# Designed miniproteins, single chains, continued (4), part 94

Each design is a single chain, and the fold is of that chain. pLDDT is the mean over its residues in the fold that is shown.

## One batch from the design tools (miniprotein)

Design m15465
Fold by ESMFold2-Fast:
Structure m15465 (fold): chain A 134 residues (1-134)
Amino acid sequence: SSSFRKKALEELSKLDLSEFTKSLLDSIVEYQDEKYDIDVDAVIPLLSDPDPEVRIMAIVLLSMSKDPRAIEPLIRALSDPSPRVRAVAILGLFEIGLEALRRAREALERATSDPDPDVAGIAAALLKVLDEEE
């Protein structure tokens, strides 16, 4: 069933997202049925890189893996000092799937109070749809 993904994309489409976050969401929609053989254990250390662009790349690779081993590292990335990294981490959890968002529930609830409007908006939209599936 694509019901959850459709509802989530409808709620996300209502948000006035930054150009970067919107571009990333559009990419997720385009490549939704693809997964890649990513060495998750090799990528996870890149989430601690001093360059936020490297951390964003690591999150994208982990989300593309759709590997459950990526879930806890991505949940921790919701506490990253960069708002772009936090937004990408939420979208990465969304791309992995419903179970990733369920495991991230408490972190998503905290993210609804994030000072960045993209982070807060995405977290609130996905949490709303997640509540409708419980």
Scores: mean pLDDT 84

Design m15466
Fold by ESMFold2-Fast:
Structure m15466 (fold): chain A 88 residues (1-88)
Amino acid sequence: SSMEEEKKRLKREALHALIAAKISLAGLETMSELIPLSEEEKKAMIEGIEKTIERARELAEKSGDEELLKEIEKEIEEIRKKIEEIEA
């Protein structure tokens, strides 16, 4: 059904958003180790990651897949923990 196709699309987009957030986080971690980032640059990158993880959560929620939502929320907690460590 078209509803099942839409659910599959939302699940795929949620996972793509999560992957994008993880790539952005890895980039922030790598840059923080190798070059001095300004507080403005760091804040902009963190805000970008936060928007991307919120999009992943919203897409997972819209998909109606409770198991996927739980997994994405777990991954978001890990991402936020990493951001807190970078800000410390």
Scores: mean pLDDT 87

Design m15467
Fold by ESMFold2-Fast:
Structure m15467 (fold): chain A 76 residues (1-76)
Amino acid sequence: GAAEEYAEKAVEAGKAGNAKEAVKYANEAANAAPTIEASMAAGAAAVAGAAGLAAGDNKGGAEGAAKGAEQAKELA
């Protein structure tokens, strides 16, 4: 479904080191999520990525978003 596709895109962006795109797709996954659990996991991935970006740690943000998005994908 849409949430799973967005979570997959967030994982791919995060693995590519693109924290900004990973956060974007993690937020899309949270909005499209079929369950509260999937939405919370995708939202947590977006928060982790955004926190990394705010700290100037694009690599850490991208890795955090990718890890959270993998969990969101399994729950979607």
Scores: mean pLDDT 82

Design m15468
Fold by ESMFold2-Fast:
Structure m15468 (fold): chain A 91 residues (1-91)
Amino acid sequence: MTPEIAEKIFRVSEYVAAVTNRILAEQGKFPQAKGAVVPSEEELEEMEEELITEAGIEREVIEEWKERLRAGADPFEVIEEGQNLVIEKFK
């Protein structure tokens, strides 16, 4: 694995975690720890643009991930699928 592919994989994990944290916060389940930050809509949109531009993930795929996560899908399953898309595209 090249450092470039590893960076793109990391961006997928960051984004899915950010979306999950926002969903948990909306449900009142996010831990209110010191310095805990819930991403804004603008921050999520910036992450989405980075995934499209840097990791080559299609917007339709990102929208599907958001729908699945809101429906209670396992975030780790979504991360695994996204990482595999990056690996297949850049391998």
Scores: mean pLDDT 77

Design m15469
Fold by ESMFold2-Fast:
Parts: structure tokens; sequence; C-alpha cells
Structure m15469 (fold): chain A 66 residues (1-66)
């Protein structure tokens, strides 16, 4: 969706994620309702992101939804 694309773009800008990793974070949080820990594990495994960066990115998306 347009909202998911916008959030992915913000993740690229704010955290320096690849577009693919940013879309994955947005999808896992927005569509699948994954916890910060679940998102961090997935992004570390699939994209080699640090757990800290992945956790901050997931928390950022969750805060936007509040």
Amino acid sequence: SARQRLIAALLVEKFGLSPEAARRVARLVLEEGKSVEEVAEELTREFGLSRETARKAAEFVRELLK
C-alpha cells in the first residue's frame, strides 16, 4: 500500500536500510504484527543487519502507528 511504501522510504532515510530490508520491516510490523524481537531476528538473518539497528527500525514503525 501507499502507507507501507512511505514508511519503507522513511526507514531507508533514517536508518540507512536497503529498500528491500525497509520493505521487510514495514511488512513484518504493519501486516504481520510481529514483535520488535521477531523483526530484529528476521532482519539479522535475512539482511545481516545488526540487532540494534533492526530493533530501532521496528520500534520506530510501531511508534508511528501509536
Scores: mean pLDDT 83

Design m15470
Fold by ESMFold2-Fast:
Structure m15470 (fold): chain A 60 residues (1-60)
Amino acid sequence: MSFSSVGELLRSLGAVLDGVIGDSLKAAIREFQKANGLKDDGVIDDETAAALEKLASTLP
């Protein structure tokens, strides 16, 4: 048993959640990148970050 460490529990939980939330997050990022004509690799790079900031600045 290794549950005596809060840090170990959080790391294990993070790894499990990464598989579930990571797929959904990457899909959302790729959809955003495709909509803005960017590389649809699901990674938030400078171009994706700039597009997000520009979109936010054009919101009412």
Scores: mean pLDDT 68

Design m15471
Fold by ESMFold2-Fast:
Structure m15471 (fold): chain A 113 residues (1-113)
Amino acid sequence: GGAPVESGGGTVAEGGSVTLTATGGADAAETGIGWIADRPDRGAVGLIDGGSKRGKGASPRFSGSISGTTATLTISNLEKSDTAVYYALAAERTSTSGVVGPMMGNGAEVTVV
């Protein structure tokens, strides 16, 4: 396994919705895929802690799901404050050390206009 690969970002209208997809996370079905947003003026914030579990304080506008090695993040009722780079986080297992630290993708940029 390797780091997840995100897709589905871009420029989106305020009040609309966007779905981001991450593929290729090893053990995604067993360990889950988390999601974070890195906002220009606020830094990193956790959105999904694994699969469908929202992070503490995350808006219910953010929803996560996992099917096999594919994870999705859906953001509904987009606000301009949702402009961020979104990263999928996956844990990887090894035969020598067990579960290693999170592997992070390159991110998907979402710009809300």
Scores: mean pLDDT 72

Design m15472
Fold by ESMFold2-Fast:
Structure m15472 (fold): chain A 73 residues (1-73)
Amino acid sequence: RERDRRILEIINILKNSDKFVSKAEIQEKLKYPVSDEEIDAEIERLKQAGIDIEEEPGKGYRLKNPKAKETKL
């Protein structure tokens, strides 16, 4: 239950960000305790689901094709 909500919150954070989002920034935006391991697991699950997420060492994560999943519908 809580894990599914976390996945949705993480994807929304990435969708609403103009830049790479670090794990620390994701943790801050979630407004509750989340470990680095939990974030890694959710990012991998999103990739397995076919969501294109770009990772940069030292910068974090961003959606590679944000247009493919626009905020509207």
Scores: mean pLDDT 70

Design m15473
Fold by ESMFold2-Fast:
Structure m15473 (fold): chain A 90 residues (1-90)
Amino acid sequence: MVDRIIENIKKVAEEEKLSEETKKEIEEIIKELEEFLKELEELVKQGADPKEMERKKVIKITAAALRMIGLITDELLKRRKEEEEKKKLE
């Protein structure tokens, strides 16, 4: 599930030709998410409650996805506004 969400976000970034700045921020969010998920897996191996770790995993994935969606939405809305203003000047 996480891999599919990450792949879909990367695909949108590629297809929509997002700015390098937005792509870098998305990659940093993905890296932070992957590191956090590795830490949760290690905690489970050390005897942490798997149910509590799964809850934290879902919350972190959701928060990361919302952050990435926000970045993509902001970029696309800014691009649309710039294109509309350019058409008015032509």
Scores: mean pLDDT 77

Design m15474
Fold by ESMFold2-Fast:
Structure m15474 (fold): chain A 65 residues (1-65)
Amino acid sequence: MSEEEIAEILAKRLGVSLETALGAVRALREDPDPVVKRLAIEELARAGGVSREEAEAVLKELGLL
C-alpha cells in the first residue's frame, strides 16, 4: 500500500486527522528507532481518544511496527 493509503486507513480507524496519520506513517517509515515508535503510538492514542493498546494494534495490522 502507498503511504497515503496507509494514512487514510489509520485516520479512519483511530478517528484522527489525515495530517496526523500521515505524519505518524512517515515518522515510522523514516526511523525504526523504538523512541519514534513509542511517541507515534502515544500521539495517535491521545489525538484519537483511544488506548495506547488500540493504537499499537492498528499500527501492527498495517505493518508499521
Scores: mean pLDDT 80

Design m15475
Fold by ESMFold2-Fast:
Structure m15475 (fold): chain A 94 residues (1-94)
Amino acid sequence: DARRRAILRRIMEASVYEIGAVVALRLKDYETAAEYLRRAAEALEAAGTPEMREAARHYRRAAEALEAGDVEEALRYREEANRLVAALDREILA
């Protein structure tokens, strides 16, 4: 299904940016981490489903929290976005 392949490609794209954000967070490079989280959000928004738009909002909130210096809040938003994306992966595989 071409639609499922397009959605999966966007999830994979978001996952690459999310991995980049994790590496930046480990280096305490919060500016780069916020940028990668925004790129992950853009990829999920491009996928166009309501659930992916919800996950994208959490990534954007995580980026905003990092820019405000609230690393703990950013990690909570990132975790929620990751849970939503993982649930979508299972639905696409079914």
Scores: mean pLDDT 83

Design m15476
Fold by ESMFold2-Fast:
Parts: sequence; C-alpha cells; structure tokens
Structure m15476 (fold): chain A 62 residues (1-62)
Amino acid sequence: TVEALEEALKKNPDNADIYLGLARVYLARGEPEKAIEYAQKALEIDPNNPVARRLLEEAKAR
C-alpha cells in the first residue's frame, strides 16, 4: 500500500526501491503523473537503474 511505502521512505529516504514501489502503485492506480515523479526520484538515487527507466517510459506512454 502507499501508506506502507511512505512509512518506509521516512526510515530510508535515499532507497530507490521504495520510490520504485510508489511508482508502480501509482501507475496501477491510473496516476501516471505521480508514477513519473517517483520513478524520476528513484533514477536520481540510482541513475543506472533499468527498472526506474522502464517505469518512467511506461508512465510517459499513458
């Protein structure tokens, strides 16, 4: 859930995996703008993350 991921972010604000989790949830909910935001944040933490790049591309295609 979004709430669990937000709590995880408070403990680990520089963890790319948590941002990717949020991006997936928002994409599944039909909110591509928020998915783009979180995928971009994950990419700022880990610029070479292929999952973040793929999620960003999927969200932009919506």
Scores: mean pLDDT 79

Design m15477
Fold by ESMFold2-Fast:
Structure m15477 (fold): chain A 83 residues (1-83)
Amino acid sequence: SLIERAEELARKGIELGLEAVRKAKTKKALSLGIAAALKGAGALFLAELARKKGGDEELAREALRDGEEAVKLGEEGLKLAAE
């Protein structure tokens, strides 16, 4: 389902973000890691809200987009942390 996909991406974004924070040697890498973790947490909240509203598709799609952005931010943060 869209909700399950959003939750998967959100959790991945949080994990990548926290790893970027752990490895960060620059403020930019740290900022991207924090942004990824917060965006992913927001996506999880929206996914849960979608479930509580009987599978609200609009909220599920918003959670999916936020989860996708969280992964992108986390990957960028990790790339900078590896430099």
Scores: mean pLDDT 89

Design m15478
Fold by ESMFold2-Fast:
Structure m15478 (fold): chain A 67 residues (1-67)
Amino acid sequence: KEELIDKIAEEIAKKYNVPLDVARGIARLIIEKGMTPEEAAFYAVLRYGVPYETALKAAEDAKKMLE
């Protein structure tokens, strides 16, 4: 659901100091695509140029917030 993605993205953007669009992208990969945190982090590095460590932590938190 769009609302859930936006809510998770806002928390990630604040916690990791990444742009909201990047956080929304990571949340979408976890929620809509069902990617693992490792897969989502790899995609975020390729698409947004964020460090893998930051992307991985953000993706792990997104999955935890969903569950």
Scores: mean pLDDT 81

Design m15479
Fold by ESMFold2-Fast:
Structure m15479 (fold): chain A 74 residues (1-74)
Amino acid sequence: SEAEKYYQKGIEYEKQGNLKEAADYFTKAGDIYEKEGNLEKAAESYRNAARLYAKMGDGKTAIELALKAIELKK
């Protein structure tokens, strides 16, 4: 699926140290997984994006994405 392709791009960019691009692709993957009703993969994708924003010093965005992931598991 397109969500899986974006998730894999997130992994590839993170491996290369491109944290901003990695976070963007994980967020896009999460959005598509959420629309598809795959809430487990959506939450995982948002958690990966949150972790990367935290590494970049963007604590506000990290918290917002982490909370979004928690809400999907209700």
Scores: mean pLDDT 89

Design m15480
Fold by ESMFold2-Fast:
Structure m15480 (fold): chain A 58 residues (1-58)
Amino acid sequence: SLAERLLRHDLGLSDEQIATVRRLTREGASPAEVAAATGLSPRQAAGAIEALRKLEGL
C-alpha cells in the first residue's frame, strides 16, 4: 500500500514495526503509545496513524 511505502521509506520502519503501527491504529492507540512501541517520536507516530487512516481506511 502507499501508506506502507511512506512508513518504510520516510520513517525507516521495518515490516514488523509497520504491523505494530497498523494493529495499534486499529485499536485506537494514541500517538504516545505508538511512539513507545516503535521508537518513533510522538509527532512521527501521529503522522503514521494519520497516513494509515487516510490511505488504508483504518
Scores: mean pLDDT 83

Design m15481
Fold by ESMFold2-Fast:
Structure m15481 (fold): chain A 60 residues (1-60)
Amino acid sequence: MDEVIRLLEERRERAEGEEEREFLEKHIERVREAQKEEDEFYREVVEALALMVKGIIDSI
């Protein structure tokens, strides 16, 4: 995902108009937000799996 953000930043630097630049900045922010949400989701999944495994062990 870092490569995508870098490409968008390079595009922004080459943007001819203010509208195109704003559009690219908005998309860069959205990609950053999506990456952060994905990292948080994976952390939650790992924590949920650990709790499930503990529950199984406690049931034995």
Scores: mean pLDDT 69

Design m15482
Fold by ESMFold2-Fast:
Formats: structure tokens, sequence, C-alpha cells
Structure m15482 (fold): chain A 59 residues (1-59)
């Protein structure tokens, strides 16, 4: 969804700024109204992408 796309972009910026996955997930849950498990999935996916890891996390 558009909301999840914006959340993923925000997560990528927060990973670059040095935030942990848990900190990012908490912020995404608060800012975008995502469930905490969904926010963690998005945060983890952004971190893996930026780390150069080609493993895609699955729900």
Amino acid sequence: TEKEKKAFEAAEEMVKAGYSVEEIAKKLSEEFGLSLPRARFIAASARLKLAGNKLAPFL
C-alpha cells in the first residue's frame, strides 16, 4: 500500500542514520499506524537491503 511504501522509505533512512530494527519498528508503528509485527518486517527488510544481503525475509 502507499502507507507501507512510505514506511519502507522512512525505514531505509533510519537504517542509514544508525537506528536499530526495534527502534525503527516502534517509530513506524507510531507514525504510520502499522501493527508491530508488520513494522518489524518492514524495518528488517530495509536493513537487509541496505546491508547488501539478498535474503528476503518472509512473513
Scores: mean pLDDT 74

Design m15483
Fold by ESMFold2-Fast:
Structure m15483 (fold): chain A 84 residues (1-84)
Amino acid sequence: SLERKRLRGGIYGVIVATKVLGLTEEEILELAEREGGDVEEVREAIELAKKVSEELIEEILKALEGDEEAQKKAYELVEEFLEK
């Protein structure tokens, strides 16, 4: 669904912002407000990202480097997470 796609994108975005770019939660929210984004949607994505497994985080980071197996595993893990 479109909603599930947005939630996945939000989780991936927060993980990139925190783990790759080194941004804090407050900096992410300030950036969203500055860019005219939906701050409430970003806040929800931050809270979801706090609840994901370390395995999902590691697979997302590998997927960003072009690991196709990690891309598949990250997708499976994030879909499983969102079913809960």
Scores: mean pLDDT 84

Design m15484
Fold by ESMFold2-Fast:
Structure m15484 (fold): chain A 70 residues (1-70)
Amino acid sequence: SSEEIKKKAKELNEKIVSLINNKEDLAKIKKTIEELKKLLKELEPVDPDQTASGLEQLEKLLKEIEEIEK
């Protein structure tokens, strides 16, 4: 259900924040972000506006991580 996907997305978001705060491996952070992006794409047919906003925020975060890796 969309509610279960939203709950999972929230849990992954909290995990990403925790990984960043603990200065974990950038590869682990990127993997978790990609998992969240996949879940948000599943929500697109149900809530396209919220999905688009969430994906934009995650793309921005990925670009910031890629800039650090350069």
Scores: mean pLDDT 75

Design m15485
Fold by ESMFold2-Fast:
Structure m15485 (fold): chain A 99 residues (1-99)
Amino acid sequence: YRATVVLHNATPSAAQMAAIAMAGTEGTRRVTVETAKAVESGRGSDGAIKASQAASKAEPGETVTLVGEADSEEGARAAAEKAEAMARAYGHEAEVRVE
């Protein structure tokens, strides 16, 4: 299962914290962070660090796409929910898709 969270007009801090929240969700195997400049993927603790660093490179106002891979639909929804909640806490709306 795959959770996709798209942040439009993101700040680097909002994107970074959302990526960390997704990577830290139980059952998430890999997180990919896509910005105009880079696509970064990582697993485990190194994955959380790489996701954070990739998201921090986003330009203000850029679209940042976060993709979390999980073994279950529940895990994917939990990852998406935590990333969306973190983005909202930083004042950003997120588009969420689970498939």
Scores: mean pLDDT 70

Design m15486
Fold by ESMFold2-Fast:
Structure m15486 (fold): chain A 82 residues (1-82)
Amino acid sequence: MEEKQKRIDEALRKNIESFAEKALENPKASATAVRQMAAAALSGTEEIKRYGAELLEKVAEKLKDNPEAVETARKAIEQLRS
């Protein structure tokens, strides 16, 4: 009944959340996981891009002692808001 786009958005949200968890659990992979969050969000709708940007801000705050991850998140947020 509902549009299949909603199921795709739900899958993208789950994928973005999975990458966020990886960014927080593995310091060596944090920057790579942040880039993966951005890529997943950029392939989604405006709603998914906003959700991805919000989650990236939260992840960046938790990773503030990791300058590479913070800078990667900042650039990703800028791309998602553009």
Scores: mean pLDDT 80

Design m15487
Fold by ESMFold2-Fast:
Structure m15487 (fold): chain A 83 residues (1-83)
Amino acid sequence: DEGTQLGQRGLDLAKKSTTGDQAREAGLLAAEAASRSPLDPEAAQLALEAGVLAVKKSTTIEGVTSGTAGALSGIGALFQASL
């Protein structure tokens, strides 16, 4: 599943991130994961985890913004999947 693969990549990047650019990319991958597989709870969970971790590791406004977008997209997708 494309969303699950993107979410896993985002989470892996967030875990390895040592720069604001890496945290920003992790957040963007998290948002894309939720977007590509909006009804997949696994992709949504990975998007939430990657987005939250990207925010925690961010040193820039861009990283916080993309991480927040990823986390919110994951929450929205989880809510939609639970309907």
Scores: mean pLDDT 74

Design m15488
Fold by ESMFold2-Fast:
Structure m15488 (fold): chain A 68 residues (1-68)
Amino acid sequence: MSPMERTKELLRAALPLLSPELQAKAQEIIKTLEETGDMEAAAAEFAKLSPEEQAALKRAVIQALEAL
C-alpha cells in the first residue's frame, strides 16, 4: 500500500473519533490527497488547523492505527 493510501485509510478510520467540526477539516485533508495525490498539499491543509486540532487529529490517527 502506498503511503498516501495508508494515510487516507487512517484518516477515514479516525473520523468517528473526532468532533463534527474537526471531521469536516479531516475530510478536506482526505479530499486534497484524493484530488492532488500530493502529501505536501495535504500537510499544508493540516498546518491550517489550530495546535489543539492538530493534536486531537494525531491522537485519533494513533488510536485508529492501534485498533488495526
Scores: mean pLDDT 79

Design m15489
Fold by ESMFold2-Fast:
Order: C-alpha cells, then structure tokens, then sequence
Structure m15489 (fold): chain A 75 residues (1-75)
C-alpha cells in the first residue's frame, strides 16, 4: 500500500505541475496513466481529463483533488 500510495502521489503531483505550467498534453497523459492504474477513482480522472481538454484549469484541479480524496478514503 505504501508503494501504491507513493506512485499515486507522484503521478498526481506531476499532472498538477504540468497543468500549472500550461502543458495540458502532458497533464492529460499523466491523468490517463493514473486512470489505468487506479480504476477505482477513474470517474474523477475522466472528469479531470474532460476539463483539461476544455481548457478549464479550475475544473481539472477540482477533479484531481476529488480523486486524491477518494483514493485516501480507500486506504
């Protein structure tokens, strides 16, 4: 579980950094990778990816935080 948590946090931080830098392509790739690895929070990542594609940075941040919260609840 600690290794799984470290991987989740690492990927989430990279996606957030890419989004902050305006690198939406990298942010989408990282979110898609997280969605594949952590299907239990897939719906939140699907919404985050939709927001990034729409240029909605605030919406993307909201859904990434939601996915992180849901993942923490599963621990």
Amino acid sequence: KSEETAQFVGLALRALAALEEGDYETAIKDLEAMKERFPEVKESFDKAIEAVKAGDKEGALKYIREAMRKFDELL
Scores: mean pLDDT 79

Design m15490
Fold by ESMFold2-Fast:
Structure m15490 (fold): chain A 75 residues (1-75)
Amino acid sequence: SKKEEEEKKKKTEEEEKKIFDELMKKASERARKVIEETERTKTGLEASKAGLAALSDGVGEAFRKVQEKRKEAEK
C-alpha cells in the first residue's frame, strides 16, 4: 500500500541523514585539522588546497555510505 511505502521511505531518509551528518562532521573536523597544521608553515594557499582535498575525500565517503544504505533499502 502507499502508506507502507511512505513509511519505508521516511525511515530510509532518516537513516541516510544520520549517516551523512555524522560523516560530514568527521570530514569537516579532518579538513579543519589539516588547515590548522598547514597554516603553521604560513602558506594559506597550501592550507586551503590540503583542507579541500581532505574534505572532498570525506564527503565522497559520506555519499558512498548513504548510497549503499539506500540500495539495501530497495532490496
Scores: mean pLDDT 73

Design m15491
Fold by ESMFold2-Fast:
Structure m15491 (fold): chain A 63 residues (1-63)
Amino acid sequence: MIDESIKEAEEKLPEDIDRIVKERGLTPEQAETLRRIDQEVIEALKLIKVGIDKAIENSKKAR
């Protein structure tokens, strides 16, 4: 479910990014870019959830 994906992204992506930065010796600029992408992904998932919830509501109303 999308709620699980959002929770996983919020909890695990920051930890995974920190691990990747450490393992690959990324620059501060690269680390900042990854953190920005992480936030954009989380926001995109939240917007998708709103769309799914609306689609489910509309499908119920069609019956």
Scores: mean pLDDT 75

Design m15492
Fold by ESMFold2-Fast:
Structure m15492 (fold): chain A 98 residues (1-98)
Amino acid sequence: MLEKIKQKLEKEKKAYEVGRELGRATMLSIELVLAQKDPSTPADVIARLQARADEETARANEAIKEYKKEGLDPKVVLEGFAEGMREGRAEWRAIEAA
């Protein structure tokens, strides 16, 4: 009986992490587009943001495959997505500050 509860918690954890990867990739991609449209953004910052957006987008594409294969809960994925968006924003600010 405890095994079914453990399996449910493990699936919820996977769904949340998939959402987090999707949210992080989405935020970095948004910040990249905004940086490219702002002529005051240094070329080095754009290049670093592009590299990070590409890396996180590749991970997000793999996460989408896992989401479809495992039948994860979309509501939990959305909760993780919000956290990932916040993480991506913090990462962009760190890239800009360096």
Scores: mean pLDDT 82

Design m15493
Fold by ESMFold2-Fast:
Structure m15493 (fold): chain A 56 residues (1-56)
Amino acid sequence: DVGLRLAAKELGISEEQVREIVRQLEAGVPVEEIAKKYGLTPEQVRGAVELVRQLP
C-alpha cells in the first residue's frame, strides 16, 4: 500500500498507526479526537486518509 507508506512517512508515524487512524475514522471517531491522540492536526489526519484511498 503506497499511500499507507507515504502517509506514515509524512506524519512521522508507523504504517500500523496510519491503518489504525483510517479504521477509527471509518468507525465514526471524530477527526479532531484522532488528531489529538496522535499529536496531529485534523488536516494531517484527513490528508493521510486521502493518500491511503488514492494510492491503495
Scores: mean pLDDT 80

Design m15494
Fold by ESMFold2-Fast:
Structure m15494 (fold): chain A 74 residues (1-74)
Amino acid sequence: LEEAIKTGAEKTKDMLYKMIVDNALSLGASEEDAQRMAREHVEKLLEAAKKGDIEEYQALVDSIPARLLEVAKA
């Protein structure tokens, strides 16, 4: 399970980054804020996956919509 989560996170990091940036921009965030948010969030997801911290990984995934709204307002 931990190995599958690590592999999945690595393979999807580019996809997640692009999706977060595109969604943040669509909500009115600046390019700088969208890129910063995407980098920070993807890095945290990869760290949680490497640690095998499923609870933290799930919490980070669940927080994406709220974080997108935050950067759109900034």
Scores: mean pLDDT 74

Design m15495
Fold by ESMFold2-Fast:
Structure m15495 (fold): chain A 71 residues (1-71)
Amino acid sequence: MKEKREEILKLIGEILRIIGELFDLELKIEEAKKAGDEETLKKLEKEKEELEKEKEELLKRMKELEKEIKK
């Protein structure tokens, strides 16, 4: 059980990192919108979509590990 708990803590750390990156990207997206920089906006929105997908995959993995520990 300890090994699975440590894996969950590692996943939480990775998820928090991605959340921080998403927050930073949202700020950059707002700046690009204000500047009318459509090319930068498209690139940032693409990066946000990819990070959101990565976050969801990590969250799914974490929930599966939590279920295994609780069983």
Scores: mean pLDDT 80

Design m15496
Fold by ESMFold2-Fast:
Structure m15496 (fold): chain A 71 residues (1-71)
Amino acid sequence: SEFERRILDVDGDGVVDMEDLEVLLDYLEGKNPLADEDLIEAVKRFFDKDGDGKVDEKDLEAVRAFIEENA
């Protein structure tokens, strides 16, 4: 969807790729202090693709597949 694409395209280059995923991971890990709480919560919700309440390698693989489908 458009909303999911906007979340993944965090570097704003108009392309959803693995570099966007790395930036999102930096926000989730607290390495980027400029991320607001609403954005962090939305990203966590998006990455929790299997609904287990955690962001793990399985969720990241699902996001990668989504990027490959929508890029």
Scores: mean pLDDT 58

Design m15497
Fold by ESMFold2-Fast:
Structure m15497 (fold): chain A 65 residues (1-65)
Amino acid sequence: SRLDKLKKELEELKKRLEEVDKEIKRIEENPSSASPIEQAVLLATKTVLEGAIFFLEERIQKLEK
């Protein structure tokens, strides 16, 4: 169903966010391992993923009512 597809997409986005969070943590533990641009790209990617997850969760909730 449409709802099942959205839930699957949400799970995939959450997994991607977990991977990005792990990478950010690695850089925080060794800041010299990544350039300022690489750090900025990871932070931007996290923000985009968090936004996408938020909107997708709202859509799922509206469909489940």
Scores: mean pLDDT 83

Design m15498
Fold by ESMFold2-Fast:
Structure m15498 (fold): chain A 72 residues (1-72)
Amino acid sequence: EIEELRKKYSELAEKHREAIKEKDYKKAIEILDEMIKILDEMQKKNPSEAGVLDQERALILKDLERLKEELK
């Protein structure tokens, strides 16, 4: 269950890298939103990992802010 979510997260991270390489910032933002939802589900199923997941979430939020600035 948690392993399934981690695998999906890893796959989304690879798709995000591809979107950035293609300069498709709208798609990159969409993928980051999906990654945040996965992190929320992981935290809900395993609260003991909250600290690590919060750090990852903070990094994703910084990436979202940067990409939104790129679209201006």
Scores: mean pLDDT 80

Design m15499
Fold by ESMFold2-Fast:
Structure m15499 (fold): chain A 80 residues (1-80)
Amino acid sequence: MIADIDARMQSFIDDMIRQLSTDVSDNQVSNFRSQANNIRNDTMGKISDAISNNDWQRVHQSMVDMYTQMNNIYNDIINS
């Protein structure tokens, strides 16, 4: 289950990187990748802790927050 969440998150990031690679500079893609990996690592830590505490509301909220942060970074790079 944690591995499935991690794989899904990585797939989402890879999809965003593929789209960016056609539209923005290599430096902007590298910046997105670095920020996205930081968000992924933070989110996986929160999800792992929430699962250990049987806090399914925190698992859900962490995923929502992650998608919001990823979209914000994507939009910031596209608009830069």
Scores: mean pLDDT 82

Design m15500
Fold by ESMFold2-Fast:
Structure m15500 (fold): chain A 72 residues (1-72)
Amino acid sequence: MSPEERARALGREMGLPELIQEAIAAMLAGDYEKADELLSQVEMPRSKAAAKITAVMLRMIGDALDRGEPLP
């Protein structure tokens, strides 16, 4: 599974808005400007959004390390 697909799957499992799922996928693709644009559309405090994104990213990194897969 690609890092972007895994980010979307984990975001969905965590009940995150699609905008946050796509923002994480954009960050993994190196499109930071797109990620910031998507995050600006999310109707939640930036601190809360950042905490949710960090949780997804840490889980992706942990899962990749456990499986010997490339880091996102």
Scores: mean pLDDT 75

Design m15501
Fold by ESMFold2-Fast:
Structure m15501 (fold): chain A 62 residues (1-62)
Amino acid sequence: MKEELDVEVEIALLAMELALQKRSKTPDKELIERVLKRAKDLYEKYGSPEAKQIAEEAEKLL
């Protein structure tokens, strides 16, 4: 499968998970930290601005 499509799907899943945690009254810090780590990896490896935004938002929730 093309790497570009795989990265796009991963970013969408991370964004969805982060949005769910933002709406929660008791956010799961372990899930947020995993989202942060994966978003940082995607940004470092592929330079995705969407991944950078997800990482910044995850840091605000920690």
Scores: mean pLDDT 78

